# Ledger of designs, part 96: designed miniproteins, single chains, continued (4)

Each design is a single chain, and the fold is of that chain. pLDDT is the mean over its residues in the fold that is shown.

## One batch from the design tools (miniprotein)

Design m15302
Fold by ESMFold2-Fast:
Structure m15302 (fold): chain A 76 residues (1-76)
Amino acid sequence: MQKQYDEILKKSEKEMQELLKLVEGLEEGRKVAESGLEAVRGTVDYGKQKGLSPQQVEEKVQRIVDRTRRKVEELL
């Protein structure tokens, strides 16, 4: 179980890092991507502490990633 949460976090952090790279030089986009990364990390930590299934955590994290990506795309 612990390993599955770590894999979700690693994958989501990688996607957020790619968004940060995409918005390099765009301050507002960088703030959006950084906020998304913090939200992903907090959601995984919360899910682990509250005993949410890896599937439930992945679904919540994916919504954060998708929402952050849309906001970044709107700024480009």
Scores: mean pLDDT 82

Design m15303
Fold by ESMFold2-Fast:
Structure m15303 (fold): chain A 73 residues (1-73)
Amino acid sequence: MIEEYEKRLAEDPTDEEALINLAKAYVEAGKPEEALRVLERQGIRMVAVYGVVPSEELIALTKEIAKLAGLEK
């Protein structure tokens, strides 16, 4: 659920599992562009502000979603 994962990220901005699940929830809702925006905004904040090293899973998911968002004509 999108709201649940957003709440988790608001409480713990370093919760990578919540970020991954939030992005997946947007893709499932047919909104890969929104999923990419969430990953970019929250992922940059997580790394730049909180010093989190992104996992292989988060990196792979971000690349996959970027391709989906880039398929617009």
Scores: mean pLDDT 76

Design m15304
Fold by ESMFold2-Fast:
Structure m15304 (fold): chain A 91 residues (1-91)
Amino acid sequence: DKEDKLAGLLGVISTYVLMAPVSDDPEVQALIERSKEYLQQAKTAFDAGDLETAAAHAVNSFEYLAEAAKLSGDDGLRESAEKLAEQARKI
């Protein structure tokens, strides 16, 4: 169901954000921090039972992570984040 799919996506984005490379590029770090902010907002909405708001914040979290990966040259992370953002949009 939507709740199970979103819980899985939140678990995945939490792992990717935790494993995101620590960059000495302040632009990359700013994008990673924005991804973390949206992830926290998504978790807060999910815990409140607001699945639509949680999914919207999860999309934003994945999109910022994809931009950080693109700027840092991590094509694997970028592709994964883009696919997960698409999955979150379908919720």
Scores: mean pLDDT 84

Design m15305
Fold by ESMFold2-Fast:
Structure m15305 (fold): chain A 78 residues (1-78)
Amino acid sequence: SELKERVREVVESYREEAPELAEEMERAAIEGIEKGLSADEIGERLWEIVRKAETEAELRVGMEMAADVYRVIKEAEE
């Protein structure tokens, strides 16, 4: 799926900075796509991951990654 590859590409750009967070975000997004969830439903799951951040740095990178992944999925719906 082109959409899954675009999600992986976006997440990969964050992997050096936050490898565990990137893995969790990728898994949630890909699972959501495979289950046929909407961009908004997947976005809610990504924001749940962001809310578990233990540091300001994790919160910042998580918010950026979640927003970028959400954008890619939302654009694919249009």
Scores: mean pLDDT 85

Design m15306
Fold by ESMFold2-Fast:
Structure m15306 (fold): chain A 60 residues (1-60)
Amino acid sequence: SNAMKAAALASSLSPEELERATVREIAKAVGVSPGTLSRQFRAELGVSPRAFLETLRALY
């Protein structure tokens, strides 16, 4: 799924890459619009892509 691809991509980023990462750039990398990614991410993972990125940033 696009949500799982986006989550895997975000989780593979370095702390420096993660600090500058945007939902728009991640959506582009997996080949969808930010709106499509947000819908799929909430449906499959129960959180927004933005919230997921903020959670990863809090770990680093």
Scores: mean pLDDT 83

Design m15307
Fold by ESMFold2-Fast:
Structure m15307 (fold): chain A 89 residues (1-89)
Amino acid sequence: MEEERAKEEEKLIEEAKKVLSEEQLKRLQEALGEAQRAFAARLATLGPEEAERLAREYAERATEALKLAAEGRVEEAIAALRALAAELA
């Protein structure tokens, strides 16, 4: 699951690179990093069942945000990732 998740994120980031400027891609990567850090911190405080549920929800929401970025909707993608990070804090 971790390997499959990483491959899906990489694929969507590669698609985003085709439509976004270097500045937009940097901002997207910063927002994604914030969400990933919040997710890792939250995951460390949870039991196995809660952790698995959070991992699924995070993967779905992060994937949706990256799909927006791949469509050129970078501001919406960044807003979604920041909202996700805030909910996980």
Scores: mean pLDDT 80

Design m15308
Fold by ESMFold2-Fast:
Structure m15308 (fold): chain A 77 residues (1-77)
Amino acid sequence: MKEKIEELVKLFEENKHLPLDEQARKVIEKARELGIDPVAALAMLGAYLAGYPKEKVIEIGLFIQKEGVDKIYELVE
């Protein structure tokens, strides 16, 4: 799983010059190919665009993929 998440982060670097909607579309496509939850992939993209280090972006993706989006909402509420 970590290797697949790292592959997704590589896509963020390659597509950073594109409009946000195109970045999101390409990220969702790649996430589906890799078996990554699209919500996890989009959360990773958001963190990457917010200037988080690559290591933190990977951590966020792994957390959401393992725990699920519902668990994150429980922690925030």
Scores: mean pLDDT 76

Design m15309
Fold by ESMFold2-Fast:
Structure m15309 (fold): chain A 81 residues (1-81)
Amino acid sequence: LSSLSREEAVKLLLAKLKDESLSKEELLEYAGKAYELGADKEEIIEILKSRGISEKEINEALFEAEVKEGIELIKAGVEKL
């Protein structure tokens, strides 16, 4: 298998959010990963709301993704030593 580009990974993750076989917890995890890779926040919210997930839970998952990205940027700055 060839490595997926960030753009291709986002498309696959968004497609998984429409998969009815996934649990709500799995949907939130995939949403967070898609957001970390640059997926549109509004698009993620629309898909998950259609699956019956509350905006509160969606926002919490996306916020965790943002925090993780910020931590990685800080670590990269420290490693420039």
Scores: mean pLDDT 71

Design m15310
Fold by ESMFold2-Fast:
Structure m15310 (fold): chain A 74 residues (1-74)
Amino acid sequence: MTAEELLEKAREAARAGRVDEASDYVFQAIEKDPSLVEKAAEVVREMLRIDPRHPKALEVSVKLAEIIKEKLKS
């Protein structure tokens, strides 16, 4: 499964209310291809719109922010 396929699975899971499963897919996608961080951020935004206080979705959001920060400084 490609990183792009994992992000599509994450989006499907998020829309079904399975934010925990969606968070796992986003982590797997970014571990495979960190260059997809902007697309992953869109999925995480949708997840947090569905459950703004989900602990795992917030952890993913922090991880993506760290990757973006590193990319901007490098």
Scores: mean pLDDT 82

Design m15311
Fold by ESMFold2-Fast:
Structure m15311 (fold): chain A 77 residues (1-77)
Amino acid sequence: MTEEEARRLEEEGQRLAQEKRYKEAGRKFIEAAEILEKVLGPDHPEVALAYINAAIAYKEGNDEESKQEAIERAVKL
């Protein structure tokens, strides 16, 4: 797992969000955040930002449960 892999997943998430595939976008941002957490550590700002992006995507997709889980991960870092 690499930062480059996480960046690719974030780019995929952005494209999916543009296509209004918000739940899939949220999933890609979560995958990116999990890679960044392993590579950079849980306290790194980039990890929090990836979870915030996931929360935004899930909010747009009307997935309140996944949105709340992403927010909780972002604020605990």
Scores: mean pLDDT 83

Design m15312
Fold by ESMFold2-Fast:
Structure m15312 (fold): chain A 96 residues (1-96)
Amino acid sequence: MEEKIKEAEKQAEEGGEFTLEIDGSVVEVKTDGSERSVKLAKESIRLALLGAEKVRLRSEGDRFEFELELRAPLDKGPEIGEVLLRLSEHLPEPRL
């Protein structure tokens, strides 16, 4: 699955919108080609590989939109937690 992450990184670096289908999961990504957008796209793909049924990411400038539908066994909790932590570290402070 490393190949799918590399493909997503290339598409994210080009900027624009793309959709990936990974083992029955749907990942919809829109980026502006920035390093932050690329990192967010990479982590979104990782979430799909860990059992997310749907991941939607839109990242442009200092704004982002993220939607996640997750169904995964509890034994993958630590891995999912690490991905979510990494994703949050790439964001400007979100306003709730």
Scores: mean pLDDT 71

Design m15313
Fold by ESMFold2-Fast:
Structure m15313 (fold): chain A 67 residues (1-67)
Amino acid sequence: MEISEDEKATLLVLLTHPEGLTASEVVQRTGVSKATLSRLKKRGLIREEDGRYFLTEEGDAALLKAI
């Protein structure tokens, strides 16, 4: 599974915020584009619920493999 530096940064910030972050909060913390969030969501590495993004089990596994 391919994971870029932007994607890794996004997964790391979500790992440290289990309460979830809005798209704007993720962008502010990581500098990634909203397109990166959309791509990660389509890949199942993050989930969106009530306007907040959360790390999935698949995302956690991908992050561990990429470290």
Scores: mean pLDDT 81

Design m15314
Fold by ESMFold2-Fast:
Structure m15314 (fold): chain A 57 residues (1-57)
Amino acid sequence: SAEEAIAEARRLAAETPDPGARAILLAGVHEAERLVAQGDDEGAARSVEAARRAAGL
């Protein structure tokens, strides 16, 4: 689910030693939370997936 994807991305951001990866993941989480608030769960999941890919995680 979008909420599970967001929670996992937040965990990865907290645990990563790379500040660049952390910033990318947190930006993706922020956008995903905005999309969930608008009812776009699929867009939220895609946002998190794109952020994880960009972060190399």
Scores: mean pLDDT 86

Design m15315
Fold by ESMFold2-Fast:
Structure m15315 (fold): chain A 100 residues (1-100)
Amino acid sequence: SNEEIKKELEELLKDIEKLLELAKTDPERAVTYAIALGAELQILAKKYEGTELGELAREFSRRLTEIVTEHRDDPEKAAEEAAKEAERIKEALEKKLKEI
């Protein structure tokens, strides 16, 4: 339903906002949070498989895993790159929320 999708988008935005805050204040915790968020996004992608939300969740999860893996020995760089991806997704989500 549109109400269910809207709720999922709002909850994902809150997760993104927390990742962005942690990236600025605590890069090591930001990396840990990005890993946890990546796992949550895989669940969301499976739940909404075949939908725009599911595709966005799958791609965001893949990107977070890639970033954390590539920068496993540099949490500050991992946090910076995760924050850049999160900001990109945030803009897409905010636009989508205005349309439903």
Scores: mean pLDDT 87

Design m15316
Fold by ESMFold2-Fast:
Structure m15316 (fold): chain A 85 residues (1-85)
Amino acid sequence: VPSLGNLLLKETGALVAELEAIYNQLKTPEAKALLDNSKAAANQMFNDLNYNYSTLSPEELINIQNGALATMRNNVAKGKALLAE
């Protein structure tokens, strides 16, 4: 569904932007690793959705989306904790 894809792009973009802001304040290797890991998770999710959507069940597609978003949200939380130190 195009609207779902647009929401997913917007959500992942917002999470990456938060991590970029955190990295720009801290400029540490740890903050950079969280940003790079989150970009990799988003790219892997879109890759899996693009190449496998015809072979994966709707439940598997949802699990891929939820897994990547959970990883990115957890990385944002870790980045905010580093920023608070």
Scores: mean pLDDT 80

Design m15317
Fold by ESMFold2-Fast:
Structure m15317 (fold): chain A 66 residues (1-66)
Amino acid sequence: MDDNDEAIRSLVKAARALAEGNTEEAEKYYQEAADKLGISVEAARKWAERILPHADLVEADLEGRG
């Protein structure tokens, strides 16, 4: 589903912003992912934190789906 792939991309962007210490940018991407997945912003934040150590691998997987 297109929204799901876009939501995962937003979570990867949030994870990268979090790694850079940019909390405002991370919160923006949490909101985008939450809206696309139909979940809470807090749930999106937890998903982004889990993606953080593997953000490069998740991005590569998403590119391979296109």
Scores: mean pLDDT 74

Design m15318
Fold by ESMFold2-Fast:
Structure m15318 (fold): chain A 74 residues (1-74)
Amino acid sequence: MLAELEAKAEEALKRTMEAIAAGDAAAALAHFEEFARYVTELVRLLVEQGRLPPTALEELAAALAKWRAYIESL
């Protein structure tokens, strides 16, 4: 269900931001990878439903790679 994936992604993102604010790069990376899994599945389902363009997954992967690099630099 889309709403469950959205809620899980939002919770993982919240935990990522809390870990970044606390200066805990390892915890931030762990929570970010959880967020990446849920948001990728959400975007995949939206593409399958025709609600997002077919390129959305590739664009998301690029954005997630940049954020991962940022967190790893903390």
Scores: mean pLDDT 85

Design m15319
Fold by ESMFold2-Fast:
Order: C-alpha cells, then sequence, then structure tokens
Structure m15319 (fold): chain A 80 residues (1-80)
C-alpha cells in the first residue's frame, strides 16, 4: 500500500540519518543503493501509470516495497 511504502521509506531515511551521524560507511552505502533502486522503480511505476498499465504499476510498487524491506533488514542485521 502507499501508506506501507511511505512508512518503510521513512524508516530507511531515519536509519540513513543515524548512519551518517556515526560515519557508518557500510550502512550509508546499503541505504543509498536501496534509494537508487527505489527511485528507478517509482519512475517505472509513474511511466506505467501514464500508459494506463495498472498491473505493471502495482507490480513495480510491490518491488519498491520489497527493496525497502530488504534494505532495512540488512541494516538491522549489520547493527545487531
Amino acid sequence: SAAELAALRDELAALYVEARARGDAETIKIVEDAFTQFNDLLLGAAAAEAAGDEARKAALLEQAIEVLRQAIKEVRALQA
């Protein structure tokens, strides 16, 4: 959902701020790579919406959610 995507994005952004404050280069890289993939998927979803392809838009938004979930999981595992 849009609410889930927003919540995950905000959680990853908070982890990014914390990592930057600590100089945690490994976490910074994970988050930056995830946001690059996320932005590419959002651009693809916007293009699908413009073309009227709702199925493709939904699939790309689900992939965006998975990218954010995976990045949060990796960051939390690294910091455990």
Scores: mean pLDDT 88

Design m15320
Fold by ESMFold2-Fast:
Structure m15320 (fold): chain A 78 residues (1-78)
Amino acid sequence: EEEIEEVRKRLFEAEVDLALKEIQLGIDNIDYRRAVKKGDEEKVKELEKRIQKLNTEIASGTAEIDRLRAELKRLEAE
C-alpha cells in the first residue's frame, strides 16, 4: 500500500497546485477585463501573456491529475 500513499500524495499536491493556478487565472481575468475597460494596452498585453501561460499550465496539470486518478483507481482495485 506504499504505492497507493505515494500516488495519493502526488495527486493531492497536483490538485492543490491546479486549484491555486485556477484561482490566479480568475484574478488575472478580472484584472484583464478591468484593463480592457480602461484602455490600458500595456497591462492588457502583460495579462494576456500571463493568462496564456496559466492556461497552458492548467491544461498540463489537469492531464497529470487525470493520469494520477487513473493510476490510483487501478491501485485501489487491488
Scores: mean pLDDT 85

Design m15321
Fold by ESMFold2-Fast:
Structure m15321 (fold): chain A 92 residues (1-92)
Amino acid sequence: LSPEEREALDLEVELALLEIQAVITRKAFNKATTPEDLKKLLEEVSKLLEQAREVLDRMRANPAMRPSDVAAAEQLIKDLEEMKKEIEEKLK
């Protein structure tokens, strides 16, 4: 494997872990009833968004990255942005 191909595999693993964390956070959001729970989830989603955007930027810079993996990272960011808006709306 080239260095770029090795980094591409590492980025695929990082994306998969972020996707798992997003599922966990969505499940927690579905059960959240208090403002305190919602504020904690807002912090978690904001952190995941920062991490997902960093992964996407690294994926876009890597010529060994598959278009499908880039698209998956873009979809994760959209899902997290939507979740963040839903949490913010419930806090009003």
Scores: mean pLDDT 89

Design m15322
Fold by ESMFold2-Fast:
Structure m15322 (fold): chain A 100 residues (1-100)
Amino acid sequence: MLEERRERVVRAIEEKGLPGASAEQVARDIDELLRQGLTEYAEAFLEAAMAILEKSKSVEELLEELKKTMEEETALGIIEAAAAVVQDEEAIEEILKLKS
């Protein structure tokens, strides 16, 4: 399940013509979270990245969903990392406004 989600995000990044560095960053971030035993956070990161890439959910909707299972600061950090990796300027700006 987690590996399938990772492959889906990587393919979406490649299909959108984003730099190979973005796909490599997804792999590194997931590997680091898994090394720390933070599987739930790795899954949340992949879901946020896919939702931002597909524009299926707003940052506010993602924050509301993730806040049900983790602290708001952690949820915002995950969404921020996902938005940065997929280089979505609108999502990044929305996150910055929420942190102000």
Scores: mean pLDDT 78

Design m15323
Fold by ESMFold2-Fast:
Structure m15323 (fold): chain A 69 residues (1-69)
Amino acid sequence: SPEALAEAVRQKALELGLSPEQADIIAETARAMADLPPEVRAWLVKELALSLGLTEEQAEAIAQTVYDA
């Protein structure tokens, strides 16, 4: 579900040390893209994470969470 996807992404972002504000932005964006294919939503979330200043490693970890959901 979009809710479960957003929750998983928010939890992963916080686990990686992101601020609650950054975690919320990424989680809400993932929720909005829940109906897209897993590979497309993962790619878009990775691009968003990088644009917010996250490291490549952090962005990959969040993208993987989006793909697996």
Scores: mean pLDDT 84

Design m15324
Fold by ESMFold2-Fast:
Structure m15324 (fold): chain A 86 residues (1-86)
Amino acid sequence: GMAESIARQLEAIGRQLKGLGLDELAAEIYEIADKVRSGKLSAEQGLEEAIKLLEEAAKKNPSYANFLNDMKRYLERLLEEYKKAK
């Protein structure tokens, strides 16, 4: 379903963040993915929360800002496609 698809996309982002050594941020993204998969957050809410986390992380981690903003833009595109599918 859509929730499972979005949860998997968030998990993929979490793995990339862990690969960069951003373990705390990866854990927060995994928590959002779990909440989306369990239905505690809608797919739309999960994407919005992940976008906010990546934006804040880019401000706190200037050396990773370009990469984090690229991930944020990817999630913003997923959110727009999700809204169009409704």
Scores: mean pLDDT 86

Design m15325
Fold by ESMFold2-Fast:
Structure m15325 (fold): chain A 107 residues (1-107)
Amino acid sequence: MEIAEKLLELAERFLDALEKGDVEGMRQTAKEFAKLLKELAERYPELRDVFEKMIEEIQKLIDEGASLEELGRFFVEALRYFMDHLDLPEELRQKLLEIAKKIEEKL
């Protein structure tokens, strides 16, 4: 699934920016992630209200100049929600779980 591939790419990019201490890179990835959440809201209308709340939360974090730790916590929670609620291939779920764990480890 193209959306699943975008999610993995954004998760890997966020982890790379976090490992480098690149706060601006993390914020740019967060903005791209907000766009992906809009696509997910259209794709999964039954989960639209959840994704709209996630978009609101990430937009507030971006607008308020959130720390690396706040952005990282949001991203981990979002990835865990996707693994629990989206019908993702098992291989992709395992890759997202590994990335989420690495992000938590770096916070």
Scores: mean pLDDT 80

Design m15326
Fold by ESMFold2-Fast:
Structure m15326 (fold): chain A 56 residues (1-56)
Amino acid sequence: SEKDALRQRVRAQRQAVLAEIDRELAAGRLTPAQAALRRGMTDGVEAVALATLDVT
């Protein structure tokens, strides 16, 4: 279904953002605390997007 395709895109987008956070952390542009905060925010964005797809 279209919703299932969107769920997969949401999950793929989260993986891409997490990979970017890992690259920035490895490059020394983020502290571990900043990386943890950004990961938490990314988890929140995925949760809201998936919940929206569940009710729409």
Scores: mean pLDDT 82

Design m15327
Fold by ESMFold2-Fast:
Parts: C-alpha cells; structure tokens; sequence
Structure m15327 (fold): chain A 60 residues (1-60)
C-alpha cells in the first residue's frame, strides 16, 4: 500500500492528475486497479481533500 501511495504522489507532482490513471499505476506497481483506487482515496482522506487536483496542490 505505501509503495503505491508513493508512486501516486510522484506521478501527481511530476505529471499532474491526468497521469494518475489506475491502469497506469497498476502496471507500474504490479498492484490491482482496485488497490490503486483504494490507495488514492486513502491519500486524499489523509490530507482532507476530495480530488486528485486538490491532492496535487496539498503536496506542492
């Protein structure tokens, strides 16, 4: 889970929300698409945001 969250953060900061597609992160990390979606939701919840765009702004 943590490794997937870190991959989401890296992609989001470098390439923006459009680069954080479940299929792309799934292929990169070897995790299922459902696990990637769950990791993204947990990251957003941890920082009190509702969208990947808001998550990007919080991480900057």
Amino acid sequence: MEKIKETIKERLLKEGPEAVKASKISKETGASKSTVVKAARELMRELGVETLAELEEKLK
Scores: mean pLDDT 77

Design m15328
Fold by ESMFold2-Fast:
Structure m15328 (fold): chain A 106 residues (1-106)
Amino acid sequence: MSPEERARATSRVVGLILLGMAYVQQGDYDAALARYDEALELARRSGDDEGVGVVLANRGRVRAAQGDLEAAIKDYEEAIRYYERAGNAEAAKKLREELKELEEKL
């Protein structure tokens, strides 16, 4: 993928994440999940490891809020791996703390 195509994909991923977060604030979890799924596909196709991590973390939080703890845990574990691949140790650490709290609810 070209640098220009990656930049456009990254901007679209960010836009979809922000839109998903707006839907979460309105309680429209179905709309939020749809935007995160679109963002995830785009981030994966563009090789945006940071974007994949951010999308999966946000999707996991929505799934946890819906009570789908097992799906949320899977999203958190994958998000941690992508943050580590992206070199974002701080985001990975924070998400591990959230994951531990979530696992204690199982």
Scores: mean pLDDT 88

Design m15329
Fold by ESMFold2-Fast:
Structure m15329 (fold): chain A 100 residues (1-100)
Amino acid sequence: MELYGILIGGIAEEDIAAVEEEARRLAEETGEIVEVRVFPSPYIPGTAVILLVFESREEAERAAELLREHFAGRETGGRRISVSVLSPESTENLLAEADA
């Protein structure tokens, strides 16, 4: 089965735990989260990213919509929180990178 990731980025180190808890709670309302990873951002130095993984594209897209609404206009470390849906290939690549 293909894996579909949601990437939440631009998170300051001190806010990681709070953002992860909020994101996990909201995403669990849309479907089953099969994996969660938190790692330093490969895109924005000095920030962290949270990866939430689903086995269903529909569940991932619904969770991303809820997360975008919840984090709309919210900033951490002076930067806005971003939410993106990843392809299955990008999701697998980031899971491999996060576990390194």
Scores: mean pLDDT 77

Design m15330
Fold by ESMFold2-Fast:
Structure m15330 (fold): chain A 72 residues (1-72)
Amino acid sequence: LEAAVEAAAARARATAPTREALEALGAEIEPVARDIVRAKWVDGRTEEAEAAFARLRAALEPIGRAVQEAEE
């Protein structure tokens, strides 16, 4: 899980701040988001899942904000 979240965060940092790039990024990381949900609700790895989600969100927030600002 951690390795997948790291890879997703690296992809987010390398992604251009456009809506098209953000949507493509969302599709690419959707399996990672599902793995986080599974880790929490199926595997009982709640602390790991919460940490993974927080890390992924932190990586996505700057690009999401940049896209939102570009759209007024």
Scores: mean pLDDT 74

Design m15331
Fold by ESMFold2-Fast:
Formats: sequence, C-alpha cells, structure tokens
Structure m15331 (fold): chain A 63 residues (1-63)
Amino acid sequence: LGLGLRIALHELKKYYNLSDEDLEKLKELILAGRLEEAVAFLVEQGIPEEVARGIAEAGIRYA
C-alpha cells in the first residue's frame, strides 16, 4: 500500500468512524481499481460524494 492510501484510511477511521471491516472493504475496491464502487461504498458510509470521489481517485492513483 502507498503512503497516500494509508493516510486516507487513517483519516477515514479518525474523522468518519469507519470500522476496520469497512476500511478493509474500501482497500479491496481501491486495489482492484473499482472507482465507482469505492465512491458508492463511501457515500453509503455517510461521506459526501465529492469527498468520496476525491478519496477513491487518490487511493487508486497512489495505491
């Protein structure tokens, strides 16, 4: 995992209270390059779509 993805996962846990299981699911989607599914998953967790897309795009780019 790249440093950027590790930081993003840490911030999601800290500020949005995502569970370790949710973070693991997000990591799988990002490593598979599944952008729209990662965005949809984050939106389901209560993250605004614009923020979710930024996180998913950065995660895939820096994975």
Scores: mean pLDDT 78

Design m15332
Fold by ESMFold2-Fast:
Structure m15332 (fold): chain A 55 residues (1-55)
Amino acid sequence: DRAEELARAVREEAERAAQLYLDLGAANPEYREHYEGLAEEARRYGERKVQEILA
């Protein structure tokens, strides 16, 4: 199922993006909260896109 494959790819990309933001926050403690927020937004965006794909 192409939709399931696309949904899996979107989830993997969202999690990778979130991890990159968390790594940036760890490397830049002054901006840690900001990057943690971006990681959360990346995961929420991915979840919404998965819901659209599987709708």
Scores: mean pLDDT 85

Design m15333
Fold by ESMFold2-Fast:
Structure m15333 (fold): chain A 87 residues (1-87)
Amino acid sequence: MSTEEQLWQQLVDAAAENQAEINALPADVRAQIGALLEQAMRAISRGDLAAAIAALEQVATLLREHGLERAAASVERLRDAVREAAA
């Protein structure tokens, strides 16, 4: 499996693990997080790891802003995995 495929799978898994918490958020916030996660997935698929990191940082910030510390930490672990793959 390529590094990009591994990172994409980690993003999908992280989103699935935090789906219930994200689904409890207001619809507008859920839409914004969804758009940023789609942006991160597309960036990973293209090998644009810098764009993926930026999108994941925005997701983590939004999750923290809404009190979802565990979900934010999960996204930050994925961001760190993307950073490690970029090195």
Scores: mean pLDDT 77

Design m15334
Fold by ESMFold2-Fast:
Structure m15334 (fold): chain A 72 residues (1-72)
Amino acid sequence: SKKKIAELVKKIIELYNGYIPEGTSAKILAEKLGVSESTVSRTIGWLVDNGYIETLPNGSKIIASAEEILKE
């Protein structure tokens, strides 16, 4: 659901400033965020599919806020 995606995005912004360093696995991110690995993978996939992630030379950046995700 969009609410779960928005909640996970908020946590990534709080812990990582919306930036996921290269080499951060879904398992590591799941452990840090207190969610399942499948939840991380599904959320990241949804963000990629909707254009809310920008690929950078050394990682990926979430370019939408939790509020923006909930508005769609």
Scores: mean pLDDT 79

Design m15335
Fold by ESMFold2-Fast:
Structure m15335 (fold): chain A 69 residues (1-69)
Amino acid sequence: MKEIEIEIEVAGAGDPELVARTAVRELEKEYNAEVVELKTEREGNTVRTEAVLKTEDAIIHVRITVTGA
């Protein structure tokens, strides 16, 4: 089984939480994966999301940091 790490950083987002949620949904679609763990924390205008996605052949660890404008 292959392990993959994906890190996404976005700055200047009008809605950081929406951007983070959208990024996870797009990764689910792109890799045909299932979200098995999802943790989101907010710190001021910064949203940090950690997710674990599972496919038939891989486990994908995703870290997303979105900072608002």
Scores: mean pLDDT 83

Design m15336
Fold by ESMFold2-Fast:
Structure m15336 (fold): chain A 64 residues (1-64)
Amino acid sequence: MLPVDAVFNDDGTVTGRVEGAPEGTRVTVRLSDGSERTALTDAQGNFTIPGVDPEQVVDVTAEE
């Protein structure tokens, strides 16, 4: 797993950066209801996941 710097935004998005990640790295946010949201990183390792309640986030992971 790669280190993830994630920001939980009040507008229902999770944004962040995965340091050292190539473009297309999968980022997964796991919610307390057992659902998951995913995004892919851009060439700088940045990602955005919409439709996330920050109070329900239990885990944020990045896979190579």
Scores: mean pLDDT 76

Design m15337
Fold by ESMFold2-Fast:
Structure m15337 (fold): chain A 73 residues (1-73)
Amino acid sequence: SAAAREALRRGLLPLLEDGFSASAVQSVAGLAGYPLDTAQAEAAAELGNRALAGGDPERAVEAVVDYVESVSA
């Protein structure tokens, strides 16, 4: 739902400070209603960190949101 996607986006914003860890992404996604396994959480964190290294925090958050939404049931 749009509300769940927005909750996920808001939960990911604090992670921009230190970069995305798989465990933090997994916890945030779970709280927003998107359960991730370890491999999915690792992939989401890698996607976010690649975009963040490129200097685009909005792109980093959206990349993680899009991936999490695509792989969750």
Scores: mean pLDDT 85

